# Designed miniproteins, single chains, continued (4): the designs that were tried, part 77

Each design is a single chain, and the fold is of that chain. pLDDT is the mean over its residues in the fold that is shown.

## One batch from the design tools (miniprotein)

Design m14653
Fold by ESMFold2-Fast:
Structure m14653 (fold): chain A 69 residues (1-69)
Amino acid sequence: MLQDLAVLLAYSTFLAISTDKVRKKVEERIHEITTVDQLNKLFLEALKEEAERGDKKAAELYKKEEKLL
């Protein structure tokens, strides 16, 4: 719970570095997450959607995260 909040804040910072759009999408759907695993899944989905829209930075981050999984 408290640890998840800290992870959420860290993720918000990372998303702001990539794109504002990805960050906004994560915030809109944050009510759906209750675990760190769900947060990671949401983050990857947001990156994938932006990559499909042609955001090269989102596509690169998505590939790196998928490889580490």
Scores: mean pLDDT 65

Design m14654
Fold by ESMFold2-Fast:
Structure m14654 (fold): chain A 63 residues (1-63)
Amino acid sequence: SAELERAKRIAESILEAIENRDEVALEWAMKDLGMSREELREVARLVREGRYDEAAEMILSHL
């Protein structure tokens, strides 16, 4: 679905922000999604493991 594809892109951008230590991007993600730093780190971990659907579901639960 379009929502799932968008959530996957958001999850990938969160991993990129964490790997680059981009605090501005992380603060925006926390604010826009209502997610904690710990939840964003879990999303990044799932993406690193290739578990894109699970990472996307975490994002969708906050949208």
Scores: mean pLDDT 86

Design m14655
Fold by ESMFold2-Fast:
Structure m14655 (fold): chain A 60 residues (1-60)
Amino acid sequence: MKLLGKATAPVPKTGPDDLALRPGEVVEVLEIVDEEHVLAEDAAGRRGLVPKSYLELTEV
């Protein structure tokens, strides 16, 4: 099983390690980094940090 995150709002790139997302974009959660952030990978293979508050998480 894998954990997916769907962006519920625009996610801005505010730092070099951040992953920018559009609303409705789905990413794979690779790692839970801390209480506020996950390491995610988008469909293009780009990786970065995403705040959990912007994501709807689903196990598949």
Scores: mean pLDDT 81

Design m14656
Fold by ESMFold2-Fast:
Structure m14656 (fold): chain A 83 residues (1-83)
Amino acid sequence: SAEEQLARLDRLLAEAEKLLEELKKTEDLFKKIGLLLRLIGILIEVERILEEARARGDEEVAAKAEEALRKIEELIEEARKLL
């Protein structure tokens, strides 16, 4: 349902924020790389949700996915600067 997809986007964004906070506290380069790859995985999942929402004409899910995508891209850029 749309409600389930909206809740999923909220969970994905919250996970992305937690990964960046963990990356900020981590000194190990290999762990930082692993956390960045997990952030990229979340980005790919949000892009998939956006494409599926657009295909269905689900404007509410698409709008939330676009906002989540923008925020996750910002988190990834910050993560890259910490490597």
Scores: mean pLDDT 89

Design m14657
Fold by ESMFold2-Fast:
Structure m14657 (fold): chain A 100 residues (1-100)
Amino acid sequence: SAETLQRHIRGEEGFIAALESFSREERFVLLGIYAQELREHLADYPEALRPLAEEALRLAEKSIQLIRDGAPEEEIERQVAELVEKLRRLREALRALHDA
C-alpha cells in the first residue's frame, strides 16, 4: 500500500542519517533494531525490491557481526559505508515506485 511504502521510505531516510551521525555503540543498537524490523517486514516490500531489501539485511547483519567481533574500526566503517549505499538505492527505488 502507499502508506506502507511511505513508512519504508521514512524509515530508510532516518536510519541512514542516524548511521552517519551515531557513535559505534549507538550504531550497534540501531543496526540490531533495523535488522530485526527488516526481517519482520521483508514480505511487505514490493516483490521486485525484496532482493535489494534482503541484501541490505545481509549487510546490516555483517556490520553487527564485525562490531560484535571487535573488528578494526576501518573495516567497520567500510562495511557501514557499503550498507549506506545499498540503503540509498533501496530508498530511491521505493520512492520511484511511490511516485509512479
Scores: mean pLDDT 76

Design m14658
Fold by ESMFold2-Fast:
Structure m14658 (fold): chain A 65 residues (1-65)
Amino acid sequence: SMEEEKKKEILEEAKKIFEELSKTMSPVEAARKAASIAGKKAKEELSEETANEVERELLAMYLKA
C-alpha cells in the first residue's frame, strides 16, 4: 500500500540522516535526531498510527546498533 511504501521511504531517509550525523556527533545523539526528523515527516504525511510505528521502529533499529 502507499502507506507501507512511504513508511519504508522514511525509514531509509532516516538511515541516511543517521549516517551523516554520526560523522559529527555520538551515535546515540545521531539516532535521536534522525528518529525525530523522520518521525516529524511521518506525522505530516502518514496517519498518526503509522507515524507512531515509524518512530518506534527507528528507535528500535538504532538502539540495537
Scores: mean pLDDT 76

Design m14659
Fold by ESMFold2-Fast:
Structure m14659 (fold): chain A 70 residues (1-70)
Amino acid sequence: EEAMRRALRHEASRLTLEQLRDWKAEIDKRYEEELKNAPPETQKELVERYKRLRRIIDEVLAEKEAENPP
């Protein structure tokens, strides 16, 4: 789990602000589609995974915006 979080943060840190925003939009789209097709028993796990992934992306976005202000 920590190794997975570290790998995701490492990949996200290599992306530009635009690429990170695009990735976030793609994750949001995939989450909505998966949630529509998921049985009720797996929806809670999907929500938790989405929240975890989005938190990592939001952290990296905030860091990059702080380093590269407009």
Scores: mean pLDDT 76

Design m14660
Fold by ESMFold2-Fast:
Structure m14660 (fold): chain A 66 residues (1-66)
Amino acid sequence: NSNLLACAFEEQYRALTGASPGTGAAYFQKEAEATLQYLKTNAAKSPNKVAKVQALLAEAASKCPA
């Protein structure tokens, strides 16, 4: 779910930088969509990345209204 992943990316960015909510929202949405498309076509080549994205989505599900 690109909305959950975008929220996860934004939350991580805010935690690391102290930035205000909504900073770079369009960028995080594009990154989330690109990441999911990459994994859809290249899952077998990047099992560690698949695991990381699944972990981020699970964390986001508890914090983010997707």
Scores: mean pLDDT 72

Design m14661
Fold by ESMFold2-Fast:
Structure m14661 (fold): chain A 92 residues (1-92)
Amino acid sequence: SLREAAERAIEEARRLIREIEELIERLEENPDDEELREEARRLLREAGILLGLLGILLGVAKLVGDEELAERLERAIRELEEAVRRLEELLA
C-alpha cells in the first residue's frame, strides 16, 4: 500500500540521515581520508535514489489527498536534502 511504502521510505531516510551525520563527524576529523570520501560518495548516491522515490511517493500522497502523509514525506525530503547538502559542502 502507499502508506506502507511511504513509512518504509521515511524510515530509510532517517537511517541514511543518521549515517550521513556520523560520516560528517569522521570526515571533519580526517577530511583527506580516501576511504571516508568513498563512503561519502556511496551515501550520496543512495540518498539521490531515495530522494527520487520520496518525491514519487509525495506526488501520489498529494494526488490521493493524504495531507498527513504528504507533510511527513515533505519533512523527510527536507531533512535528507539538508544532510546531503552538508556532506557535499564537506567534500568540496
Scores: mean pLDDT 91

Design m14662
Fold by ESMFold2-Fast:
Structure m14662 (fold): chain A 102 residues (1-102)
Amino acid sequence: MMEEVRELLEELREWARENGDERTLELIEEIEQLVEKLAERGLDKALEEVGERLRTILELVRQGRVTPEQLRRMLEGLRAFLELELAVEEGRPPPPEVLITR
Protein backbone atom coordinates (compact mmCIF):
# COMPACT_ATOMS: atom_id res chain seq x y z
CA MET A 1 0.00 0.00 0.00
CA MET A 2 2.63 2.60 0.98
CA GLU A 3 4.65 2.02 -2.21
CA GLU A 4 1.50 2.55 -4.35
CA VAL A 5 0.57 5.73 -2.42
CA ARG A 6 4.11 7.10 -2.86
CA GLU A 7 4.05 6.32 -6.60
CA LEU A 8 0.66 8.06 -7.02
CA LEU A 9 1.91 11.13 -5.12
CA GLU A 10 5.05 11.28 -7.31
CA GLU A 11 2.94 11.18 -10.50
CA LEU A 12 0.79 14.05 -9.18
CA ARG A 13 3.94 15.97 -8.20
CA GLU A 14 5.31 15.69 -11.76
CA TRP A 15 1.99 16.96 -13.16
CA ALA A 16 2.03 19.90 -10.72
CA ARG A 17 5.61 20.80 -11.74
CA GLU A 18 4.60 20.82 -15.42
CA ASN A 19 1.71 23.19 -14.62
CA GLY A 20 3.83 25.50 -12.39
CA ASP A 21 1.43 25.27 -9.42
CA GLU A 22 3.60 25.81 -6.33
CA ARG A 23 0.59 25.51 -3.97
CA THR A 24 -0.27 22.08 -5.41
CA LEU A 25 3.35 20.98 -4.87
CA GLU A 26 3.16 22.26 -1.25
CA LEU A 27 -0.10 20.34 -0.69
CA ILE A 28 1.42 17.13 -2.11
CA GLU A 29 4.38 17.53 0.29
CA GLU A 30 1.99 18.06 3.24
CA ILE A 31 -0.04 14.99 2.21
CA GLU A 32 3.14 12.90 1.88
CA GLN A 33 4.17 13.85 5.44
CA LEU A 34 0.70 12.96 6.80
CA VAL A 35 0.70 9.63 4.90
CA GLU A 36 4.06 8.76 6.53
CA LYS A 37 2.55 9.51 9.97
CA LEU A 38 -0.49 7.31 9.23
CA ALA A 39 1.84 4.48 8.12
CA GLU A 40 3.94 4.87 11.30
CA ARG A 41 0.71 4.57 13.35
CA GLY A 42 -0.43 1.47 11.43
CA LEU A 43 -3.61 3.09 10.08
CA ASP A 44 -3.96 0.63 7.17
CA LYS A 45 -7.67 1.36 6.53
CA ALA A 46 -6.97 5.10 6.20
CA LEU A 47 -4.01 4.36 3.88
CA GLU A 48 -6.29 2.21 1.68
CA GLU A 49 -8.80 5.09 1.47
CA VAL A 50 -5.95 7.50 0.59
CA GLY A 51 -4.84 5.14 -2.21
CA GLU A 52 -8.38 5.00 -3.63
CA ARG A 53 -8.76 8.80 -3.52
CA LEU A 54 -5.34 9.36 -5.12
CA ARG A 55 -6.13 6.85 -7.90
CA THR A 56 -9.39 8.72 -8.63
CA ILE A 57 -7.65 12.12 -8.64
CA LEU A 58 -4.82 10.87 -10.89
CA GLU A 59 -7.32 9.32 -13.35
CA LEU A 60 -9.15 12.66 -13.63
CA VAL A 61 -5.82 14.48 -14.12
CA ARG A 62 -4.73 11.97 -16.80
CA GLN A 63 -8.05 12.51 -18.64
CA GLY A 64 -7.43 16.29 -18.63
CA ARG A 65 -10.70 16.82 -16.74
CA VAL A 66 -9.28 18.88 -13.85
CA THR A 67 -7.81 22.37 -13.66
CA PRO A 68 -4.96 23.19 -11.24
CA GLU A 69 -7.54 24.92 -9.00
CA GLN A 70 -9.80 21.85 -8.98
CA LEU A 71 -6.80 19.61 -8.24
CA ARG A 72 -5.84 21.90 -5.34
CA ARG A 73 -9.38 21.63 -3.90
CA MET A 74 -9.29 17.82 -4.19
CA LEU A 75 -5.88 17.67 -2.48
CA GLU A 76 -7.04 20.05 0.27
CA GLY A 77 -9.94 17.65 0.87
CA LEU A 78 -7.53 14.71 1.04
CA ARG A 79 -5.25 16.61 3.46
CA ALA A 80 -8.30 17.39 5.64
CA PHE A 81 -9.24 13.68 5.65
CA LEU A 82 -5.69 12.71 6.69
CA GLU A 83 -5.59 15.37 9.44
CA LEU A 84 -8.96 14.15 10.76
CA GLU A 85 -7.89 10.46 10.77
CA LEU A 86 -4.63 11.30 12.56
CA ALA A 87 -6.38 13.59 15.09
CA VAL A 88 -8.95 10.88 15.90
CA GLU A 89 -6.19 8.27 16.36
CA GLU A 90 -4.23 10.67 18.65
CA GLY A 91 -7.35 11.67 20.61
CA ARG A 92 -6.98 15.37 19.73
CA PRO A 93 -9.48 17.65 17.92
CA PRO A 94 -8.88 18.21 14.17
CA PRO A 95 -7.54 21.65 13.10
CA PRO A 96 -10.31 24.26 12.59
CA GLU A 97 -9.59 24.53 8.84
CA VAL A 98 -10.64 20.85 8.44
CA LEU A 99 -14.17 21.63 9.71
CA ILE A 100 -14.80 25.10 8.21
CA THR A 101 -15.44 25.89 4.54
CA ARG A 102 -15.70 29.60 3.65
Scores: mean pLDDT 77

Design m14663
Fold by ESMFold2-Fast:
Formats: sequence, C-alpha cells, structure tokens
Structure m14663 (fold): chain A 94 residues (1-94)
Amino acid sequence: AAQRLLAEAASPEPIRLEPGGSAEVTFTIVPPEDAKDALVIVRATDVETGEVLSAAQARVDLKKGEPTTLTFTLTNPRDEPVLARVEARVYADV
C-alpha cells in the first residue's frame, strides 16, 4: 500500500550522543485522524554533516486526537561525540 505522511515531530534542540553511546528519545503524537498499523520512523542526523547516524521504527495504532507516547533508542556508531537532530515521521497506509 502507498504511505501518506500523517504527522511530523522533531527534537527542539540537538541531543549530544557520546561515542558508541545510546540515548532514549520520547515523542508524543496527536494524530489528526485514526490510523491502524501506522509506521513511525525516527532518525538521528548529525547536525554538521547531515549524515544519518541511526534510525528506529515502530508500528502503532493511532486514535484521532488521542496523545500516543513512543520511546526510541538511538545510537551513535562513531568513535567521536556527535550533536544529533532527532526527527519522527508518522505514515498511514492509503
């Protein structure tokens, strides 16, 4: 099935990831419509290079106007500290 972008969220400030370290990031999604088995993709991107450091995904049922809180673990695979911007995108099947 084709996917439609339903919602977006981003961390308000970049997060610091230590070398080989992981961080938990939490997003609260308030969907504009009901969606069953919606795909949530979260990416951590280096603010200097634009390189994707890590990504996580989940499937979740969403109810219109009901806040849904999701937590993801994102990892820095580099041997150096990185400032990462974290973005979440939510897709519904069409």
Scores: mean pLDDT 81

Design m14664
Fold by ESMFold2-Fast:
Structure m14664 (fold): chain A 65 residues (1-65)
Amino acid sequence: SQEDVSIITGFVIEMMALGARVEVKEENGETVITITTDSDAVEAEAKKLGAWLEKTTGAKVVLKK
C-alpha cells in the first residue's frame, strides 16, 4: 500500500541518516530491508525500529555487520 511504502521509505532514510548502508529488495512479493552497520548503537536502533516496521508493514529487516 502507499502507507506501507511511506513507512518503509521513512525507515530507510532514518537508517541512512544514522550512517548505515541500506539495501531494499522485493522477493516473492515480500519486501526485505538489509541494514549494514559496524555501530552497536545503530544496530540497537535498527532492531527497535525494525521490529516495529516488521509488525506494521510485514516487511522483513535483516541486520549485518
Scores: mean pLDDT 84

Design m14665
Fold by ESMFold2-Fast:
Structure m14665 (fold): chain A 85 residues (1-85)
Amino acid sequence: MEPIEKAVRLAERRLKAKLDEVGADSYEIKVERFPDGKVRVTATGVKGDKVYTAEAEIEFENGLVKRLTISPVKEEDLKKVLEKL
């Protein structure tokens, strides 16, 4: 398995764990590769009328994983819309 694929699987596991912490029970995983060699993994889960999103960014240098960053879980609700003032 390529280093990229190993890192993506690690990111998926960590993102699912974060979504489980907020009680999300359905998951969609999206993997995006960028021209600069960065990879973004996005996991989206749902619970009731709320949508939760967790993201991981993987940076590669010389074919090795340089950094794996996992963002805080985002909750989409009316409160978040109102915070954009």
Scores: mean pLDDT 73

Design m14666
Fold by ESMFold2-Fast:
Structure m14666 (fold): chain A 91 residues (1-91)
Amino acid sequence: GKAVFRAKATTKVDGAKEVTVKAAVVSSESGAREDAEATTLKVEVKDGEATLEVELIAENAEKFAKSEKVKVFIAVEGADGAVVEAEFNKL
């Protein structure tokens, strides 16, 4: 089965007017990592900060079955080197 997560995160985007999710990775506490399909639900850019609400789908739910919490790393276009880390409970 697939694991579905919803993530809300804020990052600095130093002068960017538009941001898009470039890549998303879901990580367990044990360090298992998987690329996730990311659907952007909402994006707001104001005063050099971007607030993102995304839905993430990881195909190998079993990798996260033992994790009560997951970390999400979201790479954002328009913010060179910016990776947003956020912690979520599974849905």
Scores: mean pLDDT 63

Design m14667
Fold by ESMFold2-Fast:
Structure m14667 (fold): chain A 91 residues (1-91)
Amino acid sequence: EAERRRALAEELLRTAERLAATLADPEVAEQLRELAREAAEAILAGDERRAAVLYAAVGILAAAADIEGREGDAAALRALARAIAEALDAA
């Protein structure tokens, strides 16, 4: 169980780093990395509620980016939200 959660957390962080590398804005890239780190920590700790809250928060940030016309940022944040949801479902 703990080993499975560790593997899921590591995969989430790898996915987040790939997404962050595609972003032109270093501030948005760092925000995405930080959100992924917090989600990975929640998954590693077995804190499903905290991971779910982070999933919702990332979804809200993606929607805000889309409203602001930041399509690349919105796409990366949506991809991170999906990765968090997949890790949660697999944990």
Scores: mean pLDDT 86

Design m14668
Fold by ESMFold2-Fast:
Structure m14668 (fold): chain A 65 residues (1-65)
Amino acid sequence: AAAVGAAAAAIAIRVANSPGGVAQADLIADLRAKGFSDATIQEATERLLAAGVVTLDDGVYRLVR
C-alpha cells in the first residue's frame, strides 16, 4: 500500500540528519530499503517541495532553514 505521509516523514528525517544534503539517488535507495515504492517516494518528495519543507538544488535535497 502507498504510504505517502510515512515516506514524507522518512525523507524529512533523512534530510535533517544530513547537513550536507542528500543526493536524490541516495534518498531513493534509502526509501526503497524501507519498503516504499518509487511512485510513493516521488509523490512524497513533490509534497515536501510544494510545502517548502525541503529544496532540490542540483539533484541534492536540503532542509529549508
Scores: mean pLDDT 80

Design m14669
Fold by ESMFold2-Fast:
Structure m14669 (fold): chain A 84 residues (1-84)
Amino acid sequence: SPIDAALATLTPEQQALFREFLAENPDLTDGQKLAILEALGQVEDLPLEKRRELIRKFLDYLKEHPDATLAEVVRYLRELIEEL
């Protein structure tokens, strides 16, 4: 699946973090899961606590905006990363 393929590109630590977010957020769509995997790939060099903080904010955005376009999701992720 696209999710399994994307997950396989991540480090074991990032894969574990992704599984933590899935356990806490069981109702995520496949599109939202892919967006989180993309975000994790972009922030792998950040300290673990900063990655958790950023992905939590990104998850809150995805849940509040379930109909957000790919362009809107990508823009918001960029803004979150630029705040660091």
Scores: mean pLDDT 83

Design m14670
Fold by ESMFold2-Fast:
Structure m14670 (fold): chain A 107 residues (1-107)
Amino acid sequence: SITEQLLRLIAINSEVFVAVRSYKKGTENARKTALSSLQSAVDLLRQMSETMDDPSRQVLNQVITLIQTMINKLQSGTLTDSDADNFLQQITDLINQAARLIRQQAA
């Protein structure tokens, strides 16, 4: 249902928020938690995108690309706290766009 798709998007955004918060703690275990949460978000987004039509699917693919970029920067040690905050904002904006498109397609 549309409600289930919207709840999944909220869950995904929450995973990214948890990842950013964990990363900013700066401990090895917190960064491992951040990586795990980002990987979980990608897996959930991929599962959703396989069941959805464009343009919603296209927006979800953009979110996947941003999260993969965050993961790469985290693993290479180049992700700054400012980068993480900027990625979270961009991801949240795109998730809100996907939610709007899902509601529009169901109407």
Scores: mean pLDDT 87

Design m14671
Fold by ESMFold2-Fast:
Structure m14671 (fold): chain A 55 residues (1-55)
Amino acid sequence: MVRLSSTVEQVGDNKKLSVYDENGNLIGETVTSGDAQQVKDAVKKLLKEGEEKLK
């Protein structure tokens, strides 16, 4: 089972979202200035894309 983790970093008025694999390698990254819903949607998208890359 592949374990993915996500981080959210505040960069000024924007949020930087990063997804890492179980070994700490960066799989995907994006920046959003959106509200909490936009952040959740971006994290979900990155996690899905990360899982697809690991297939």
Scores: mean pLDDT 72

Design m14672
Fold by ESMFold2-Fast:
Structure m14672 (fold): chain A 73 residues (1-73)
Amino acid sequence: MKEKLEEAIKYIEKGLDSLNAGDYDTAAENFEKAAEITGSKVLRRAAEHARQGNRDAAILAASVELATLKNEL
């Protein structure tokens, strides 16, 4: 259980790093992988925002979920 949460957190962090680098497609792929692990609708929305180039919306959605998952560890 905790190992899957740690894996999801790593994908979210990679997605956020990719958004900061301007690589929205890589960000979306990482958020989609995290969403597959967690079932999170928030991470699916983060991936959608990233693919649409909505950087601020993607960061907000991903950051909220990252905080939630870190509190579960």
Scores: mean pLDDT 84

Design m14673
Fold by ESMFold2-Fast:
Structure m14673 (fold): chain A 105 residues (1-105)
Amino acid sequence: ELMEQADEYARQGKGRMAAEYGLRAAKKGYESGTPEDAKRGGRAATSAANAVSNSRGGPEEAELAWEAGKYAIKGGEKSKSPEAAKSGSGAAMSASGARFQSGTP
């Protein structure tokens, strides 16, 4: 549900909403500790980071996507899901680019 919402907002070009739902999905994955929830959180975080980066979102959107990426990495580590950890790492890298584009040094 949270992942699907993040994807939908990303498709609409609503980077802020995509990042907010991506962060919530990543946190849920971390909290649950299951590989499936962690993978869903990682995918949501990746979708959010790409949406923010592609839309050249502002610093606040970039920070939300960065937080989502960090939680996705932590969720993958906690659940021992390499796929979720890789997805979270990718999301964090994309979010870093968005932060640079938004004027965050």
Scores: mean pLDDT 75

Design m14674
Fold by ESMFold2-Fast:
Structure m14674 (fold): chain A 87 residues (1-87)
Amino acid sequence: SPQEQARAELIARGDKKVDEIYKKAKEMLEKGMPFDEVVDYANKEVAKLIKEIAEEGKARGLSLEDIQAVTGHVIKKFNEKLEELKK
């Protein structure tokens, strides 16, 4: 269905963007930026990503439940990557 395709595409975009945020956060740490500033950067970027995904999901006719499933997936992946930054 168009909704199933939209959900899959938004999940894939979310996954890619979380990986890009994580890569940038790693580069910032390697350059000697304070950990708290890097975490603040990553949190701001993921908040923007979540908003963009929710707005596009709504525009593409996704239900609230589908939008919550996609944004929840992105938040979970981001939290897992954020824990890896502490190692």
Scores: mean pLDDT 89

Design m14675
Fold by ESMFold2-Fast:
Structure m14675 (fold): chain A 78 residues (1-78)
Amino acid sequence: MSEELYEEALKALEEDTPAGQIRALNLASSLVYRGEYEKAEEILKKLIDKVGYENVLNAARLFNDEKLIELAEKIKKE
């Protein structure tokens, strides 16, 4: 189940479209909900590389997902 979410997120990122990027972020949030923080962090790193940290952070804030925000901030500090 969590592996399927991770694979779907990677596929969404490969589409290189705004819709794919939004879907990847939603799948990262789903991974966070399931406790798959390492996989969610990997997807967030790839999103930040494509669209930039501020765009990912703002989208995570709109989701009001504190853990997703925390993971994005952690990536910025690395």
Scores: mean pLDDT 79

Design m14676
Fold by ESMFold2-Fast:
Structure m14676 (fold): chain A 57 residues (1-57)
Amino acid sequence: EPLSPEKHRALLISASRVSETHTGPERERALGELFRRSRLARDAQEVLRLGDELVAR
């Protein structure tokens, strides 16, 4: 199931970290990319890696 509880928790953690790192339009852009790419992620670990990538940029 693509919407596992673990994947949802990873998405919340990643979204929180991205929101803390970016502000204004950059935050919206990064969160939008996170949400789009997380739908294609197979597991929670991949969602967390996406968050790390977006926080680093």
Scores: mean pLDDT 77

Design m14677
Fold by ESMFold2-Fast:
Structure m14677 (fold): chain A 72 residues (1-72)
Amino acid sequence: AFLKNVNEAIKLLNAFRDAFGSDTHLNQGQKVALLKDLGRRFLFSQASINLAIQALEAHDFNVDEAIKYLEA
């Protein structure tokens, strides 16, 4: 279900923030690459990985804002 993918995307973004920080010096491409790698490593679905990336892109790659958006 879509809601399951949203909840998993939130978990993935929280895991990314815990590993790399919310104010990381990573550029946009590095954030996407590391998010994909983290998602694959912890066996997140491709749909949840894609949703997490879309949330980041929609919120200027601000991890905290992307999480808030998905939790709304």
Scores: mean pLDDT 81

Design m14678
Fold by ESMFold2-Fast:
Structure m14678 (fold): chain A 100 residues (1-100)
Amino acid sequence: SIEELGKKLKELVRELEAKAPESAQPKVKELEKLLEKFLKAVKEGASLEEIAKLLDEMKLKAEEVYELLRDDPEFKAFFEEKLKKIEEILQEIVDLHQEK
């Protein structure tokens, strides 16, 4: 199920990248790289401390994207909706990792 959740995360990030304005593209791509790093850390059995640090880095990157979206309310709403789904899936992955 972690593999299935990882696929859904990648799909959601691709949707964000496809609709992101040019000003937000670099930060969205950085967020995608952090998600890939998170999934790799989970797969390799990283500590909860390392996983928590990656989650904090992803939250900070999401805040940077929000700042860039002040002039695009339509994409900001779309980003907020997709980010909520991403956060839910990230929590499910963490919960499954803790059960190991």
Scores: mean pLDDT 79

Design m14679
Fold by ESMFold2-Fast:
Structure m14679 (fold): chain A 85 residues (1-85)
Amino acid sequence: MLEEYLKHKKEITGPLLKETIEKGREVLDEHIASIRSQEEREEALAGIDTLLTLLDEIAAELGLDEEVAKVKAMLEEAKARIEAL
């Protein structure tokens, strides 16, 4: 039962991570361009840190290391851009 759960979770999460690699950059670019205040900037940075932690957990549970690494690289680039604001 647990093995089937992890298999189904991996089958769903893998395609979602791949879709996120290209589409996520556009969404992040739009979000970064929308930041107008220090509070919004701090919230965006906290959100990225939370997502990076969740991605590490996904890699540990599901072994999607390559896809996770690509999404993490995209988020780290976004974080650097937001920090430069």
Scores: mean pLDDT 76

Design m14680
Fold by ESMFold2-Fast:
Structure m14680 (fold): chain A 110 residues (1-110)
Amino acid sequence: VYELARRVAPTDEAAVAQLVAFEKRGAERSIKGAEELYKKGDPVAKKRLEANKIGLEAIDRLEALHRAGKPDSEIDRLAEEYAKKLAEVGPYTPEQARRRAENLRDIYRR
């Protein structure tokens, strides 16, 4: 995914925009799928729905910080908040939540 975005986008800003669009699209599809499963009474779907909504919120906030030219320290702080929220909601372990947040952080770092 990252290698493909870099090949198509001639600048870091363009590459980030493509990665953000891809991540948002994936999260939106996951939310829709989780909502359908939740309506059918799947208890795990509720936790996945909340996790994906937290992910979309984190993507929007990280994108805003990156576009505003905020320092990597602000990006790191938001990624840490995301990891904490994911671990509290589940279904992720604290280590899995941290890895997911770090992967997202690395998209927005300079």
Scores: mean pLDDT 71

Design m14681
Fold by ESMFold2-Fast:
Structure m14681 (fold): chain A 59 residues (1-59)
Amino acid sequence: DEAAQRATDARGSALVPVVKAARKAMEETLKKYGDSPEGVEKAIEAMAEAARAQVAALA
């Protein structure tokens, strides 16, 4: 829930949905696994999956 971020950047970028999905996936993954190397790797994978799903929705 990023109401303030949404209000600030709602129309600023065509990539807003991609960035928000990736950021949310990263934050949720890091909350589960922490900032360990394993957690960071999982966060990167989760971000990539979320971003790719948003890009696919645009095609």
Scores: mean pLDDT 71

Design m14682
Fold by ESMFold2-Fast:
Structure m14682 (fold): chain A 89 residues (1-89)
Amino acid sequence: EAEELLKRLEELVKELEALDEAEQAARRAELLARQRALAASESVEREEVIEEAIRVAALSLYQVRQNPEKVNPEEAWEQIEREIRELVE
């Protein structure tokens, strides 16, 4: 299961990289709105937590890859991989 989620994460990052600037901005706004909605929820299902974690991780990796001189992309990937494995295992 964790390997499948990590593959999906990589695909989402590639999708973000393929979007134009306007679409990237819209995707960021959508993810932030969803984070706020989940944070305000008194009941969150495990599947929703996992889905949101994957989307947030994809956005974080995308941002890191846009500025690799500021943050190490490989280190960011390793941290996210550990967090996802911990979440589902």
Scores: mean pLDDT 70

Design m14683
Fold by ESMFold2-Fast:
Structure m14683 (fold): chain A 94 residues (1-94)
Amino acid sequence: GKARVEELVERIRRVIEEAKAAGETDPVAIAERIYEVLLEAEERYGPFSLEELEEIFRETYRLLLEAGYSEEDADLAVKRALHLYLEHLAARAA
């Protein structure tokens, strides 16, 4: 529900803020940290709906821009995290 998505977005915000504070500029490394948070949240709350995933990734993109990452780096980080999560779902279905 809405509350679990809001809690996950707050966790993602903290990961992005920590990455920025550490001087992390690699969007792939940021994507991997976001993916780990998604896996932990899925284990705790169960699988996300498509609508919840769309909201999570829209908010993640916004948070990356607010943290001062470029549009290109933010887009790449979001797409990479989504790709990793979709591969995870495909592996579970196999």
Scores: mean pLDDT 85

Design m14684
Fold by ESMFold2-Fast:
Structure m14684 (fold): chain A 74 residues (1-74)
Amino acid sequence: SVDDLLAEMEAILAETRAAEAAGTLTLEQAGSATRRVMDLVSQIVADPSATEEQKARAAAIGDELLRLLRRLRA
């Protein structure tokens, strides 16, 4: 379900943020997390049952991971 996909995205974001805070996050891990979240965003956007609120939430999580990846690359 779309809710299950959103829950997976939230878990990936939380885990990635925790690793960043702990100083253990690698560029490879952040890149992998970003690719998975972008795939999940695409699935949610393509789902005709997804609400506009669910699509907006998915986009927001994706944007957050992209910002985190940019910080890590700086």
Scores: mean pLDDT 87

Design m14685
Fold by ESMFold2-Fast:
Structure m14685 (fold): chain A 110 residues (1-110)
Amino acid sequence: SREELMRLELELGAIHVGLAALYYSMTKLEDEEEKAELAKVALKQVDEAIELLKSTGDPELIAAADRLEELRRQLEAAIAARDYDTARRIIAEIAGLLGEATARVHRMAL
């Protein structure tokens, strides 16, 4: 329904804004432990986005979820390697993809 699409847009938009804020915070922090905590929060946000996108049944949004799963694996590997510059770059890429997915959901709700 239109109401379900509007709710999905709000939920995806909130995750998108949250990831952009995490990216920005990681550019300001020097402490690796704090960067690790922010990157772990990003993993949880990505997991929520994947579930939301897959629940739609839309082929393009499911394809976006599959891309997010690949980026999530790369993010998890970067965190394990303590490579927070790579983790931050991946978070930015995920945020961009979510921005595109949110715009698509907005158009579907029109």
Scores: mean pLDDT 87

Design m14686
Fold by ESMFold2-Fast:
Structure m14686 (fold): chain A 70 residues (1-70)
Amino acid sequence: SIDELREKVLALLREIKAKATAEVQARIDAVEAEIEELFAQAKTASPLEQAIILARVLALVSEVWLLVEQ
């Protein structure tokens, strides 16, 4: 379900945040808030809109992953 996917994504962000500097942690907090809003929108969205929202979530997770390698 979308809620199960949300829990897995948020758990991954928490793991990444634990290894991050304070500055990067602040960016991860902002991304986490945006992802939570995207998942809330997905609950009432059409299947096509849900696919677009999921793609945005994946892009945000990828951005955060790249930040911790800097």
Scores: mean pLDDT 82

Design m14687
Fold by ESMFold2-Fast:
Structure m14687 (fold): chain A 74 residues (1-74)
Amino acid sequence: SREDLADEVERELLAHYFRLSRTLSAEQRAQARALLEQAGREIKALLDEDLPLPEFARRLREVKERTLAALDAV
């Protein structure tokens, strides 16, 4: 389901954040948390839309890839 895909992406983003957090400063961790919060808002907005599953999955993947890249740049 759309909810299952969203949950998977959220878990992947959180796991990546926790791996990074061990080497980040307090300021970098705050920036990373802000990126996760923004991704969460975007995912919620996608879930609130009545999108076909293939389009939902594509948009969700875009949010995931963009957020992972931004986290790696922190």
Scores: mean pLDDT 88

